# Ledger of designs, part 96: designed miniproteins, single chains, continued (4)

Each design is a single chain, and the fold is of that chain. pLDDT is the mean over its residues in the fold that is shown.

## One batch from the design tools (miniprotein)

Design m15547
Fold by ESMFold2-Fast:
Structure m15547 (fold): chain A 65 residues (1-65)
Amino acid sequence: RTVPVAKAIKDYTATSPDELSFKVGDLFAVLARLPDGNWVVQSLETGEVGIVPAEYLEPVGTVTL
């Protein structure tokens, strides 16, 4: 299926086990957008699924999963 892709615009360190740490330039497939402003994403580098703050990401296109 085709899902939105977002790119990290800032480094982030996870503050809980449900979150992902990432660096500027990392790419994520966006699986869900939560009402609190966080997104459930899958890292395109590692395949890990977790929660990230949407304000650290910019939309860049789509990917097929």
Scores: mean pLDDT 78

Design m15548
Fold by ESMFold2-Fast:
Structure m15548 (fold): chain A 63 residues (1-63)
Amino acid sequence: SMSQEELARDVAGALLAVGGLAELKYTGDRERAIALIEEGISLIRDPTLLERAREILEEVKAM
């Protein structure tokens, strides 16, 4: 069973990745968007969420 701490980290990491996308969309600050997404990736332990966050990072880097 997943611990409450692990779940909280996965949620926080996912929110940081979404925050990075919002930063890019509303300000165009790609460097800050990348930093937020990378911080999110560092918190995520769930393999499905981690894969999706990494896909988002690669898309942002390609823009």
Scores: mean pLDDT 84

Design m15549
Fold by ESMFold2-Fast:
Structure m15549 (fold): chain A 74 residues (1-74)
Amino acid sequence: ALAALQEQARAFAEEVLEEFRANPEIPVEEALRRIGAHVRALADAAGLTPAQRAELAAAVLPAAREIHEASPLP
């Protein structure tokens, strides 16, 4: 069950990353918020423990890192 949620979260995060790469006007914080909100919704709906939530979050880290690193320094 957790593996299926990790796959869903990863697929969503990769979709957000692709949209972000195609649309430079999307703020980094907005893209990251979308990923975070989706992960939280999946975790809440499934009643995940803190340890399981950490594993779910880990599945989206590569995409989230790519988005974060694309942020121009102020």
Scores: mean pLDDT 81

Design m15551
Fold by ESMFold2-Fast:
Structure m15551 (fold): chain A 64 residues (1-64)
Amino acid sequence: PSEEELERDVNLALGLIYDYLAKEAESRGNKEEAAIWYRKAADYFEKAGDTELAEEMRKKAEEL
């Protein structure tokens, strides 16, 4: 695979990790921490080229 394909896969994995951390923070009632993690997830999904997932994460952060 190309360097670009590997970078995409790594960024996608990081986005998923931060999405998971955000959901865990939400389950504990920590909305401020959840918002931070959703914004990080959005940034990594954007870097992975998944603009739809990035927008979804931004909306979740704004709605907290």
Scores: mean pLDDT 86

Design m15553
Fold by ESMFold2-Fast:
Structure m15553 (fold): chain A 98 residues (1-98)
Amino acid sequence: EKEKLREEGEKLFNKGMEAYKNGDYETAIEYYKKAISYFEKAGDKRGVAEAYTNLGEAYLKMGKYEEAIESFRKAIELYPDNERAKELLKQAEEKLKA
């Protein structure tokens, strides 16, 4: 049961990454949100944190700085030593002030 939920989450996460690479940030956001839901149901804390980090990055690319900050904060809350999420959070905060 949980293995199938994690597998679906990984599949959706990969679709989000593909959309992101193609510059389709809106589609990437939708896939990352779906991936988060599946990872949460699977109890995959790492998958949730990684998906929130990528969700925040997609929001950042769209100029949605408040949503980006919230997403990065969620990732850091799950893994405080997440250097990538911390760096991206700082970037989003600087953009919001500009």
Scores: mean pLDDT 89

Design m15554
Fold by ESMFold2-Fast:
Structure m15554 (fold): chain A 82 residues (1-82)
Amino acid sequence: MALEEAERLEEEARRLEAEAKELAEKAEELLKYLEEHKEELSQEEVDELEDKAAELRAEAAEKLAEAKRKREEAERLRREAE
């Protein structure tokens, strides 16, 4: 039934949100390291770390978008359930 499917989608959304949070935290740690060591790093190393942080943020955003889509679908199923 729709309610059971909604619960499954909510569980999947929670897992995606947790994974996105971990990726976002890793990106933040890299940017913090970059800011703290900016004067010690070469421009090439700075660019590499910025690129890695951007990639992690993009992956996190993608997973959050997927989680939001699943939550929206779950909400619709709950509202349509009799």
Scores: mean pLDDT 84

Design m15555
Fold by ESMFold2-Fast:
Structure m15555 (fold): chain A 65 residues (1-65)
Amino acid sequence: TAAAEAAAEAAARGDAAGAREAMLKQHSLGTGEEGGMWAVHRALSRGNEEGARAAGEAGKEASLS
């Protein structure tokens, strides 16, 4: 989804705030689980450990919201 893609791009560049916002939008659309995991995998495939961590944190926060 567009929200999952936005989260992946934000995570890939290390933008924790952008990733968090995109993950919250993804969760509200009811597609959060697959989109969140995809964002983490995409960041890791690009070799961006900080981006993957940010996406993981955003996913946890979205689950609590």
Scores: mean pLDDT 60

Design m15556
Fold by ESMFold2-Fast:
Order: sequence, then C-alpha cells, then structure tokens
Structure m15556 (fold): chain A 62 residues (1-62)
Amino acid sequence: SALERLAADPTDARALAALGAELARQGDTEGAVRYLEQAIELAADDPGLRIAALAEKQRVLA
C-alpha cells in the first residue's frame, strides 16, 4: 500500500501521490492537497508523475 511505501521511504513521490488521491476519495481535501503538493515537489525530475499529481490536485480543488 501507499502507507507501507511511505513508512519505508517518506520521500517516495509516487506513494505520496497515491496517498493524496486516496485522501481525496475519502473527502479529506486538505490532506489530499498536502500530500499531492509534496509529491509534485519530489517529482521534479519525473515529469509524468508531476503532471499526474498536478492534475489530481486541480481535480480535488475543482
């Protein structure tokens, strides 16, 4: 799970993005945005992940 990945590596951008999306599905907009913003920052060298996390953040805030 994303939580297991983050327990092993708290800077795992993909796990942070997955957790952000999960929190958004649960209605935790503040938590979702927080984790998605961390994923975007950590995915600076992964444009695909960064774009996906940015799109998810925009969807959550819509």
Scores: mean pLDDT 80

Design m15557
Fold by ESMFold2-Fast:
Parts: C-alpha cells; sequence; structure tokens
Structure m15557 (fold): chain A 98 residues (1-98)
C-alpha cells in the first residue's frame, strides 16, 4: 500500500508550511505523516518497503522539528513534537526489522 509515499508527501507539505511560519498547520501534518510512516514500517515485509518507510519517517521527523520551531502556540509545538517522535519511531522500527 502507498502509506510510505503518502507519509513522505505529507511530510514535505508539513516542512513547507513550517518554512512559511505556519507551525500549527505544519505540526498537524507532520504528526499525521509520522503516524503513516510508522504504519508503513510496521507493515513493511521487504527491504525496499523498510527503506521507503524509514525515508518517510525521517522526513516526518525533520518536518515535525521545523514545525515545532515555527509554532507560535503550545498546540502547534506539541503537534510538531509528536510528528518528530512518530517519524523517529518509524525509522527505528524499519531498521529494527532489517
Amino acid sequence: MELAEEAAKKAEEAEKLAEEGKGKEGGRLAAEAGGLAAEAAEKAETEEEKEKAAEAGAKAAEAGVKAAEAAKDAEGAAAGAAGAIAGIGAVFQAGGKA
């Protein structure tokens, strides 16, 4: 399924929103991307699928950090942090299965 691809796309959109100063919106999207990357890592059965899930997770983590830094309120900062944690988790989960 296209979970890793969708996660990567959402992470890229989240990073763009963070760069535009929309930390709250970027944080929400980064958290969603991180969750999708974690699901992709959990369902990954091949080395290629694990690699794609890890890449999506890394992108979500980076976007989450940037969104948290750009956030002007606690809600946006928390969403960005959640995205970063989920993304990092996806990377470790994909690597742990390798």
Scores: mean pLDDT 77

Design m15558
Fold by ESMFold2-Fast:
Structure m15558 (fold): chain A 63 residues (1-63)
Amino acid sequence: MKVRLTVEFPGDIDLTKIVVAGEVERLSEHRFVVTVPLDKVSLNRQAIESAGGRIVGEEFIDE
């Protein structure tokens, strides 16, 4: 199982340097989608929020 996190950042950030074991897709200037394994969600959530990001969406993906 994977989780897709929709993330909003007010400024320029290289999410590929912050995200652990996940994929990053840019949707707009300040909005990104981060797809991570379920066991890495808490780690990535903490890292993103500590960097000033806001998690605005969360979707569980069953493959």
Scores: mean pLDDT 78

Design m15559
Fold by ESMFold2-Fast:
Structure m15559 (fold): chain A 98 residues (1-98)
Amino acid sequence: LSGVAAALLGGIFALLGGLLAVRNATNVAGVAAGAAGAIAGSGAIFVAEKFKNALEAGVAAVAGGVAAAVGGLLAGGNVLAIAAGLAGLALGALGVAK
């Protein structure tokens, strides 16, 4: 798997995890963290697609994955949001490592 492909997949998982956290959050902190995850995930996707830069896209996917996982926790422990956030973090880290 190329670093760019790993970062792109990480961004997709961060975006999905962030959106799931926002959907399930009843508190402002959960919505904010989920939104941050979705925004960073979107950024990772954009950078991977347009600039083919694995390092920058990977860093954005890692940040988005962390934010999505935190958002999932704050949303009352939404397992899918946490799992998607962690997957985004792991795939983003692979993108950075390449």
Scores: mean pLDDT 75

Design m15560
Fold by ESMFold2-Fast:
Structure m15560 (fold): chain A 68 residues (1-68)
Amino acid sequence: DDRERVRAALAEAEARWAALSEAERRALALARADLEDPGLGALEYMREWAREHNDQELLAAVEARLAE
């Protein structure tokens, strides 16, 4: 389940809450909102993937797409 994967990733990210930046906190808040919404899309999935894999680089790219 995609939602389950995102939730697991979010839990891991929250473990590093103290190391998170303002940008990452906003990204998490947006992911949480999308997680609540049944309209979970590939954007959210890529965002989580980018976060676990590349950190800020892919996160910024996905966020730029979501900004529209």
Scores: mean pLDDT 60

Design m15561
Fold by ESMFold2-Fast:
Structure m15561 (fold): chain A 95 residues (1-95)
Amino acid sequence: LSDDERVEVEIALVMIKAAVVLLTAQRILEKSTDPEIQKEAQEIIEEARRVLDRATEIANDTSLTPEQKRQRIAELSAEVDRLGKRVDELVEKLK
C-alpha cells in the first residue's frame, strides 16, 4: 500500500469505530428511562460526532502530508477507543 492508501484505510477505520460508538449510544438513549444513563449516552453521542467531524476534516485537508494525517488520526483512534470503553460501561449499567 502507498502512504496515501494507508492513511485512507486508517481514517476509514476510525470513522467506522466512531459510527459504532454513536449507534450504540443512540440505542442506549432510546431504551433507557434512567436520566443518568440518558445524560451519559448524550455526552458519548456528542463526542463521537466530534470524532467523525475531525476525521472528515483530516481526510479533506490538502495542506497535511500523509505522515501528519497519520499522527492526527492516531490521536482520534485513542479518543474513539476511550469512548468505546465508556459505551461498554453504560451497557453494563442496563438491567
Scores: mean pLDDT 87

Design m15562
Fold by ESMFold2-Fast:
Structure m15562 (fold): chain A 80 residues (1-80)
Amino acid sequence: MSPAEKERARIEIELGSMETLLIMRGYMERKEGKLEEAEKLFKLADEIREVIARLPEMSVEEQREALREAEKKVEEAKKE
């Protein structure tokens, strides 16, 4: 694989991991009766899933920016 192909694969894996963690946390919040918090986490997971679906259409630079934006949104969600 080229260096670009390896980087694309890594970005996809990182985004997929974020989606999975957000879904798991959303279910935990729902179980505790925190329905608004759960909804916010599920919406963020849906946004990341949409980014993953678009990755094949994006340049490596666009994929890096998408990953940074996803990381930023995840950190903001952790701050309440």
Scores: mean pLDDT 82

Design m15563
Fold by ESMFold2-Fast:
Structure m15563 (fold): chain A 74 residues (1-74)
Amino acid sequence: SMEEEKIKQLEEIEKLIKEGTLEEVTKKLREFSAKYPNDEEMQKTLLQIYTLVASGDLERALEVIKKYKEKLKK
């Protein structure tokens, strides 16, 4: 489903936050945003993740992703 694809993309972002570079995270967030331009909740969530990652608050960024994944699984 579309929701399963979104969850997969979020899991890739989680991995990049834990194991990758800031450049890889920002690139993946932009790609994900471009794929779902009309999904307002997704756009707001990705922007929130970006601001947290850019400020170095990786723990809160991962919490935002976890909560959004939980919403998509329902």
Scores: mean pLDDT 85

Design m15564
Fold by ESMFold2-Fast:
Structure m15564 (fold): chain A 121 residues (1-121)
Amino acid sequence: KEEEIQRYRDEARRVLAETGARVDKLTDEGLKIAKKTPKYEEIEKLFKELRDHVDAAVAAPLREAPGHLWRAIDLAEKISEVAKDNPELKKVADELIKTLYDGLARVSRLLHKAEELEKEL
């Protein structure tokens, strides 16, 4: 059971790293598009805050990671709203939302499995 608990935690860390790498790529793409928009300063700030929360999720204790991902999702949704007049930027924001929800669902499932096994010890 202890080896299985550690395996689920290690897999959750791997999912967080994968999510972070995908967010980095999408953020770089989004910033290149946003640079040509009148709302660049606002969008750049939102991307920075989103990146900070994803970095916090990757670095934080696993129990705290879902909370950081939820904050990143809220920021991605704000970017999508600000970008609704720019289809290319909105597409990047919608991919960020999808990436973050997938990461959150996978991490939460793995952490739940680890917690259930811990209760049986």
Scores: mean pLDDT 88

Design m15565
Fold by ESMFold2-Fast:
Structure m15565 (fold): chain A 58 residues (1-58)
Amino acid sequence: SAEIEKMRAILEDPEKLKEEYERLVAGFERAGFDRELAERMAKGIVELEKELVERAEL
């Protein structure tokens, strides 16, 4: 799917992956979560995205 292809492109580029992580952290902070929780949630989302891309084989 287009979503999987976009995630794969981000995950394959360390710079883009860092930007995605920072974007997620900022998003959770704006939603009212503290930094420590926002960072843990962002890391969890990135790991799930990696698993999803691996399982989709692309």
Scores: mean pLDDT 82

Design m15566
Fold by ESMFold2-Fast:
Formats: structure tokens, sequence, C-alpha cells
Structure m15566 (fold): chain A 60 residues (1-60)
């Protein structure tokens, strides 16, 4: 799970950087299926407030 969560976080960052919101939404949806993975992803994004705001928009 740890390795999968790290890969998911990296893919999400890459998708957000590329402005690929469809892929970012898909990755967040996948992470949300597992509470632990979602927590790890959130921690990885904590250093980038702009990405946190983008993630919040995808949930709305």
Amino acid sequence: MDKKAEELAQQLVDALEAKDYEKARELIEQASKDRYTMMKVAVSLAGKSEFVREVAKLYA
C-alpha cells in the first residue's frame, strides 16, 4: 500500500502540473476508495497549497 500510495501521489502531481484534470479526478477517485491511500496523498500535497485547492475543486 505505501508504494502504491506514493505512486498515486506522484501521478496526481504530474496530472495537475499537466492540467489533466480528468486524470487527476480519476486518481483522486481511486485514492478515495482507500482511506490510508487518500491520507498519504493528502500529506504529499501538503507542501503545495495550490494543488490542495485544485484537488478541492475536483471534489466539488
Scores: mean pLDDT 68

Design m15567
Fold by ESMFold2-Fast:
Structure m15567 (fold): chain A 100 residues (1-100)
Amino acid sequence: MTARELLRKGSQYLNEGKYEEAIKYYEEAIDLFEKEDPTDPRLAQAYYNLAIAYEKLGETEKADEYFEKMKEVLRKILATSTDPLEIRDAERMLKEIEEK
């Protein structure tokens, strides 16, 4: 199964309220994205969705940890990307998280 397929399955379980199943698929997706491309924007999305799943389970400390990991990925994208659209989207996501 590809990192993208695992991310999609995780998102499906998250939308169904199956948070523990979502977490398992997101963790597997994250492991593959980190090995394949640690600056892939989908890695930031996976960390964000994992943080939301932990918030839904009341695991606020784990949620905060994964929001920080998402910000780290976004900062790497800003430091390394040459795609203006990717840079713009990363800047927007980082601002939205930091304004809370």
Scores: mean pLDDT 84

Design m15568
Fold by ESMFold2-Fast:
Structure m15568 (fold): chain A 92 residues (1-92)
Amino acid sequence: SADAARIDALLAQAEARIRAGDVDGALDYLDAALDALRASTALSTAQKLAYLRRLRALGMEVLRKAETLEQILRAIGLILRVIGEELDLELA
C-alpha cells in the first residue's frame, strides 16, 4: 500500500531524529505519521493498531528525551492522541 509505504518512511525519519537527539524533528515526523494514518482508507484495523502501537512507543521515547516544556507537552499530546485512536479502533 502507498499509505503504508508513506507511514513507514515518516516513522523511519522519526526514529533517525530520535537517535540524533532532534526531539522537535522527531515530533514533526510523528505528527505527520499520525495524520497520514488517520487519513488512510487503505489500511486494515489490524495494520492501524500496529502503527499506533509503534507511534506510542516512539512518542514515549521522545518524551524521555524532551528537554523543554513545549517538547514535553507536544510529546504528551501526541501520546494521548495515539491512545485515543487505539481505544476508538478496539471499541469499534
Scores: mean pLDDT 91

Design m15569
Fold by ESMFold2-Fast:
Structure m15569 (fold): chain A 114 residues (1-114)
Amino acid sequence: MDALLAQVIAVIQSPGEATLVLPPELREKLQKSKTLVGRLRQVAEAHGAEFSVEGTAENPIYVIENERGRVEIDLVSGVVRAEGDPALVADVLLTLLEEAEVPEELLERIRAAV
């Protein structure tokens, strides 16, 4: 969990493109979430961003993009790619961690760091 915290903060604070690999247990929870897509759409709306699904039906890539940044989420590989707009990146990553049932104490530490 401490390694995940450090990686999430590093991605949010990156001046360029940064990549996070979600652990298998978090990916499994996110793949089973029925609310994740709805919550990602809400995050997109709050940041003036568009939500889209790219890739294939077997490997959907969730994309959230505005004029300032972009986040791509691949739940098959666990790869999350993020660039620009630290506020958008932070809200997307926090939403993924909340849906993956990461402890509130860890979420609070991420919010305090960004």
Scores: mean pLDDT 84

Design m15570
Fold by ESMFold2-Fast:
Structure m15570 (fold): chain A 72 residues (1-72)
Amino acid sequence: LSPEDVARAAAQLAETHDPDLAERGTRLILLKAGLSPEEARRLAQETVDIVKEKGPEEAEKFLRERIEELLA
């Protein structure tokens, strides 16, 4: 899948009402996209925080840029 598709799916899961499920779901999508466990965990936490502060659209932009950088 493209970085855009991955970022969209991950940001949507990060909207989950339960913070634990939001982090876990987002992290699983990032892991399946090919990120390392450490990077997936870090990005999942940052994405959940951005969704809470700025909303899913800004979180999707953030994730797209980071995924493009990491997966090159």
Scores: mean pLDDT 81

Design m15571
Fold by ESMFold2-Fast:
Structure m15571 (fold): chain A 71 residues (1-71)
Amino acid sequence: MNVLLVTSNGGYRLLGDREVDPERLAALARRVAETLSEEGIYSVEEIAKIDPELAKELRDLGIDEVRVAQG
């Protein structure tokens, strides 16, 4: 399972065995921070209800879950 961790201070990490283009990952992490304001664990299916284009890009990179944390 590949998890994108995003923090409110602009930090991000990809957790898992998937290698992703760093520039594309940075752009997606930024969009996640703009779209998901609440801390929590979001499946890509949940994100698709908020921003279907963001969910598609996450799926294209093999990301299954997004976690938003304060910090």
Scores: mean pLDDT 80

Design m15572
Fold by ESMFold2-Fast:
Structure m15572 (fold): chain A 82 residues (1-82)
Amino acid sequence: MNDEEIREEMLRFYTEKYGLSEEEAERLYDDVIDGLALIWYGIAKIYAREHGVDLQEIVDEIAKRFEEKGLTRLAERVRALA
């Protein structure tokens, strides 16, 4: 699924299942993307340290993989943390 489809599914889930407003669901979606970016940035830091490689190169590789899967927003957030 691309960013738009994931966003729509998250918004639908939180509005329909938990009765959140669209604004609350959008904020939760943004918080989830930020949290995922922090997790992947943390993984990149550990990998770079353990394997003696450049952190920026690992971050760029992770971001590229997300872009290839249509996860453009997540890719941008991961890059922004470097």
Scores: mean pLDDT 81

Design m15573
Fold by ESMFold2-Fast:
Parts: C-alpha cells; structure tokens; sequence
Structure m15573 (fold): chain A 70 residues (1-70)
C-alpha cells in the first residue's frame, strides 16, 4: 500500500536524519524511487524539502501524514 511504502521511506529517512540532522530534496527523491513511492507523492515531499531547504524528522513525518490524508 502507499502507507507501507511511505512508512518504509520514513524509516530509511529517519536513519539518515539521525546521522546528519536533516534530509534534502534530492535525498527524498532518491528514497521515493528506491521504495517505489508514486512520483506524484514523492514530488509533494520533495517540494516540502525545497521550501524548507531540508527536512528534519518531525517535518518529514508531518509531510508523510499530510500526503496520506490527500
């Protein structure tokens, strides 16, 4: 399901954020591709990272929840 793919992306992204503090738009796009998230949904997460410069864990989680509610 989309929820399962986004959960997998979120777990992988959290590991990167734990190491470096933040995740960039380019890294979100790469994870979306690796975990098979639809391009339209990945584009929403990428746009959020571009608006903020990068995302922390809380910001990423809020954007994932927001994408699931659309």
Amino acid sequence: SLADRLSALGRAATALIDERGRITAAEVRELGRQYGVPEAVTDLLVAAAERRGALDADELQREIVRALLL
Scores: mean pLDDT 85

Design m15574
Fold by ESMFold2-Fast:
Structure m15574 (fold): chain A 70 residues (1-70)
Amino acid sequence: MEGLEELKKKKEEGKKLVLKGLEENNEELIKEGLKKLEELLELAKLAGDLELAKELEKEIEEAKKLIEEK
């Protein structure tokens, strides 16, 4: 298995980084969180986990929109 526990941890870690970065207006933190989520998205696609991939794409797009709005 490709580490379901690792995927869970990475998802939570990435989401936390994005959330903290948004609350603190820290663009570097948001970018780090987005990087982790994007890497996890690639892994989800490779594993064929379409539900996880969908959730990650939505969260990544929402975070990117918030950055573009300032």
Scores: mean pLDDT 75

Design m15575
Fold by ESMFold2-Fast:
Structure m15575 (fold): chain A 86 residues (1-86)
Amino acid sequence: MKVVLVFEGLSPEQITAYALRAIGLELDGYEVEIEIKGDTLTITIGNATPELVEAFLAEAERLRARGAKVEVSQEGDTLTIHVKLP
């Protein structure tokens, strides 16, 4: 499954933290693409496992509980999780 994570409204420190987590996934053998544009970070994982998908959905729910706006959509084999931070 392909997962696209989009984070909007990030501080520079938050961009660094999330980018480092994405690099950790790449070191664990996942196919990871990272794109940074202003305060928006996009992380694409081409070979996400069901366990990794559940972990991302759980993180999105934690962010939602802390005031973030979270939108989840699926088209075919691609899951998109879009998070706008408060």
Scores: mean pLDDT 83

Design m15576
Fold by ESMFold2-Fast:
Structure m15576 (fold): chain A 71 residues (1-71)
Amino acid sequence: GSREEALRHLERALATPGLSPEARELLRQARELLEKGDTEGAFEHLLQARRLAQPPEAREHLDEALDALSG
């Protein structure tokens, strides 16, 4: 796992249709945190976004992003 891999999966989640405005904002914040090297802060925002009601495709990409940061 890596920040670059997590960012790739995060961008896929952001591109998913039906993503809630709240989740989209959390993912934007997570992206900024990853760009700054704050992997812990990014992980927390990704986890919060995953807890919101999301389409299954977005959840899959979020799980992949979380795995990339934890592995």
Scores: mean pLDDT 81

Design m15577
Fold by ESMFold2-Fast:
Structure m15577 (fold): chain A 64 residues (1-64)
Amino acid sequence: MEKEREERKKRIREYYKSQGKEVTDEQIDVMLETAEKLREIGEEINRELAERLGVDVSVLDALG
């Protein structure tokens, strides 16, 4: 749901403002897209590890 994305954008914007730095919505969007891609890579790694170790992927999710 889009509400979570808007809350993340708000937190990032407030953080940079507190540091005296100006960030654009475009820069924040790139940061969020990068974070989502890293999450997808993490899920893929967990699946490969589960297969190699012969365990359920949910076990690896609980551990890391």
Scores: mean pLDDT 71

Design m15578
Fold by ESMFold2-Fast:
Structure m15578 (fold): chain A 90 residues (1-90)
Amino acid sequence: LEKEIEELEKEVKEATTDEEKAQALLRLAQAYLDAGEYEKAIEYAKEALKLQPDDKGTQTTAYAIISQAYEKLGKEELAKKYREKALSLY
């Protein structure tokens, strides 16, 4: 896990385009979510959204990660908000 997160952090630093960096940030956010680091998962997913605000793929993945992380943190209203945002993209 630590090695996986370190490699993902390196991908973020070495990304040359906003698209590559957003994708690397979403993978990093998912890794933190899987590790139980819910606040970090939210931070990195939101950073990806900032880089690619109008990309539906980025929005869908980021909203799903943020929703799941808020649910795990017991913030049900915020979890619902982001889940509904993800569903509204289709």
Scores: mean pLDDT 84

Design m15579
Fold by ESMFold2-Fast:
Structure m15579 (fold): chain A 81 residues (1-81)
Amino acid sequence: MKSVQELLAEAERLEREAARLLAQADPSDPEVVALAQELAAKLQELSELAARGAPVAELQEVLEEMKRLLEELRARLAEQA
């Protein structure tokens, strides 16, 4: 099982990757905007859970949701190509 620090570091990597993809995306695409906002909300949720001392399992679930959202963002951008 990953430590809280490892989960937060992974979430930060996912957020940076999303930001990099969004820099190349059409910002007028409402689906891309929605996915970006949901990723940002999940990162905030993860940070708040960590600050409250939530179980690592709950942090891992949020991180897995962030991974899913990033893959959806990648798929959406691929549809634009």
Scores: mean pLDDT 78

Design m15580
Fold by ESMFold2-Fast:
Structure m15580 (fold): chain A 80 residues (1-80)
Amino acid sequence: SLIQQALDLLFKGVSYYKKGDYEKAADYFIQASELAEQAGHLEFAATAYRMASEAYRKAGKVDEAEKLEQKANELFKQAA
């Protein structure tokens, strides 16, 4: 299922984040959020985009982080 694939990608992202590979973590979190969004799980997608934003901030990619945070906020608004 799309949600199972999204969860698997999310866990890979968490693994890379714990290892300090923030760019790879962000990439996996973005992939997880995209699959969750396709599956209609907007709250999960928003959370994963926020995790990707945090990972990009740790990687020094502030502009990319801000765009992902805006995307997460839009999805949270749609989920409410």
Scores: mean pLDDT 88

Design m15581
Fold by ESMFold2-Fast:
Structure m15581 (fold): chain A 106 residues (1-106)
Amino acid sequence: SEKEKLKKEANRLIAEIASAVTEALQRDPRATPEDFERAVEKIRELKKLVDEIIENGTFEQQKEALKILRETLEKVREAVENGASLDEIFRILDETIKKLEEIKKK
């Protein structure tokens, strides 16, 4: 179904975002265990919001969520390549979570 295709794409994008964030944490010698825990919790929250939008949202809401995930992946990758701080990466994730919450409220 169309919904199954959207779900697979969303899961792929979330996995790639999680991978990029994890790589950034592993490369930063100042990263603490608490930073890894924070990243896991933010990715879990992001996944929960996306799952809810894909399961209960309109086609428009689902497409908007996928667009936000693609933009987030690009921003995280660019931040990592440019040597951005972990705080900047966490801000990108927080902005994404807020945008997804706004889609859910519609």
Scores: mean pLDDT 88

Design m15582
Fold by ESMFold2-Fast:
Structure m15582 (fold): chain A 84 residues (1-84)
Amino acid sequence: SMREEAERAAEAGGEAAAAGAAAGEADAAKLAAAYIAAIGAGVGARIYFKRGGGSLEEAAELAEEKARVGGEKMAEAARKAALG
């Protein structure tokens, strides 16, 4: 199911983030991006389920779009933090 796929993606992102923390700060940014993508996939799946479902392609596109928006918002927040 889309929920199971989103949960697997979130688990993979979490494990990657934990491994990155052990490996060192240099890889943290790349792993944070993967983690945000996994969270976005989870959010997309939840929205898809609340809408009563649709095609598998629609669910995948929604998850990808949510991951992109999440990444953009995080980048904006980081920029504002650097300026303030």
Scores: mean pLDDT 59

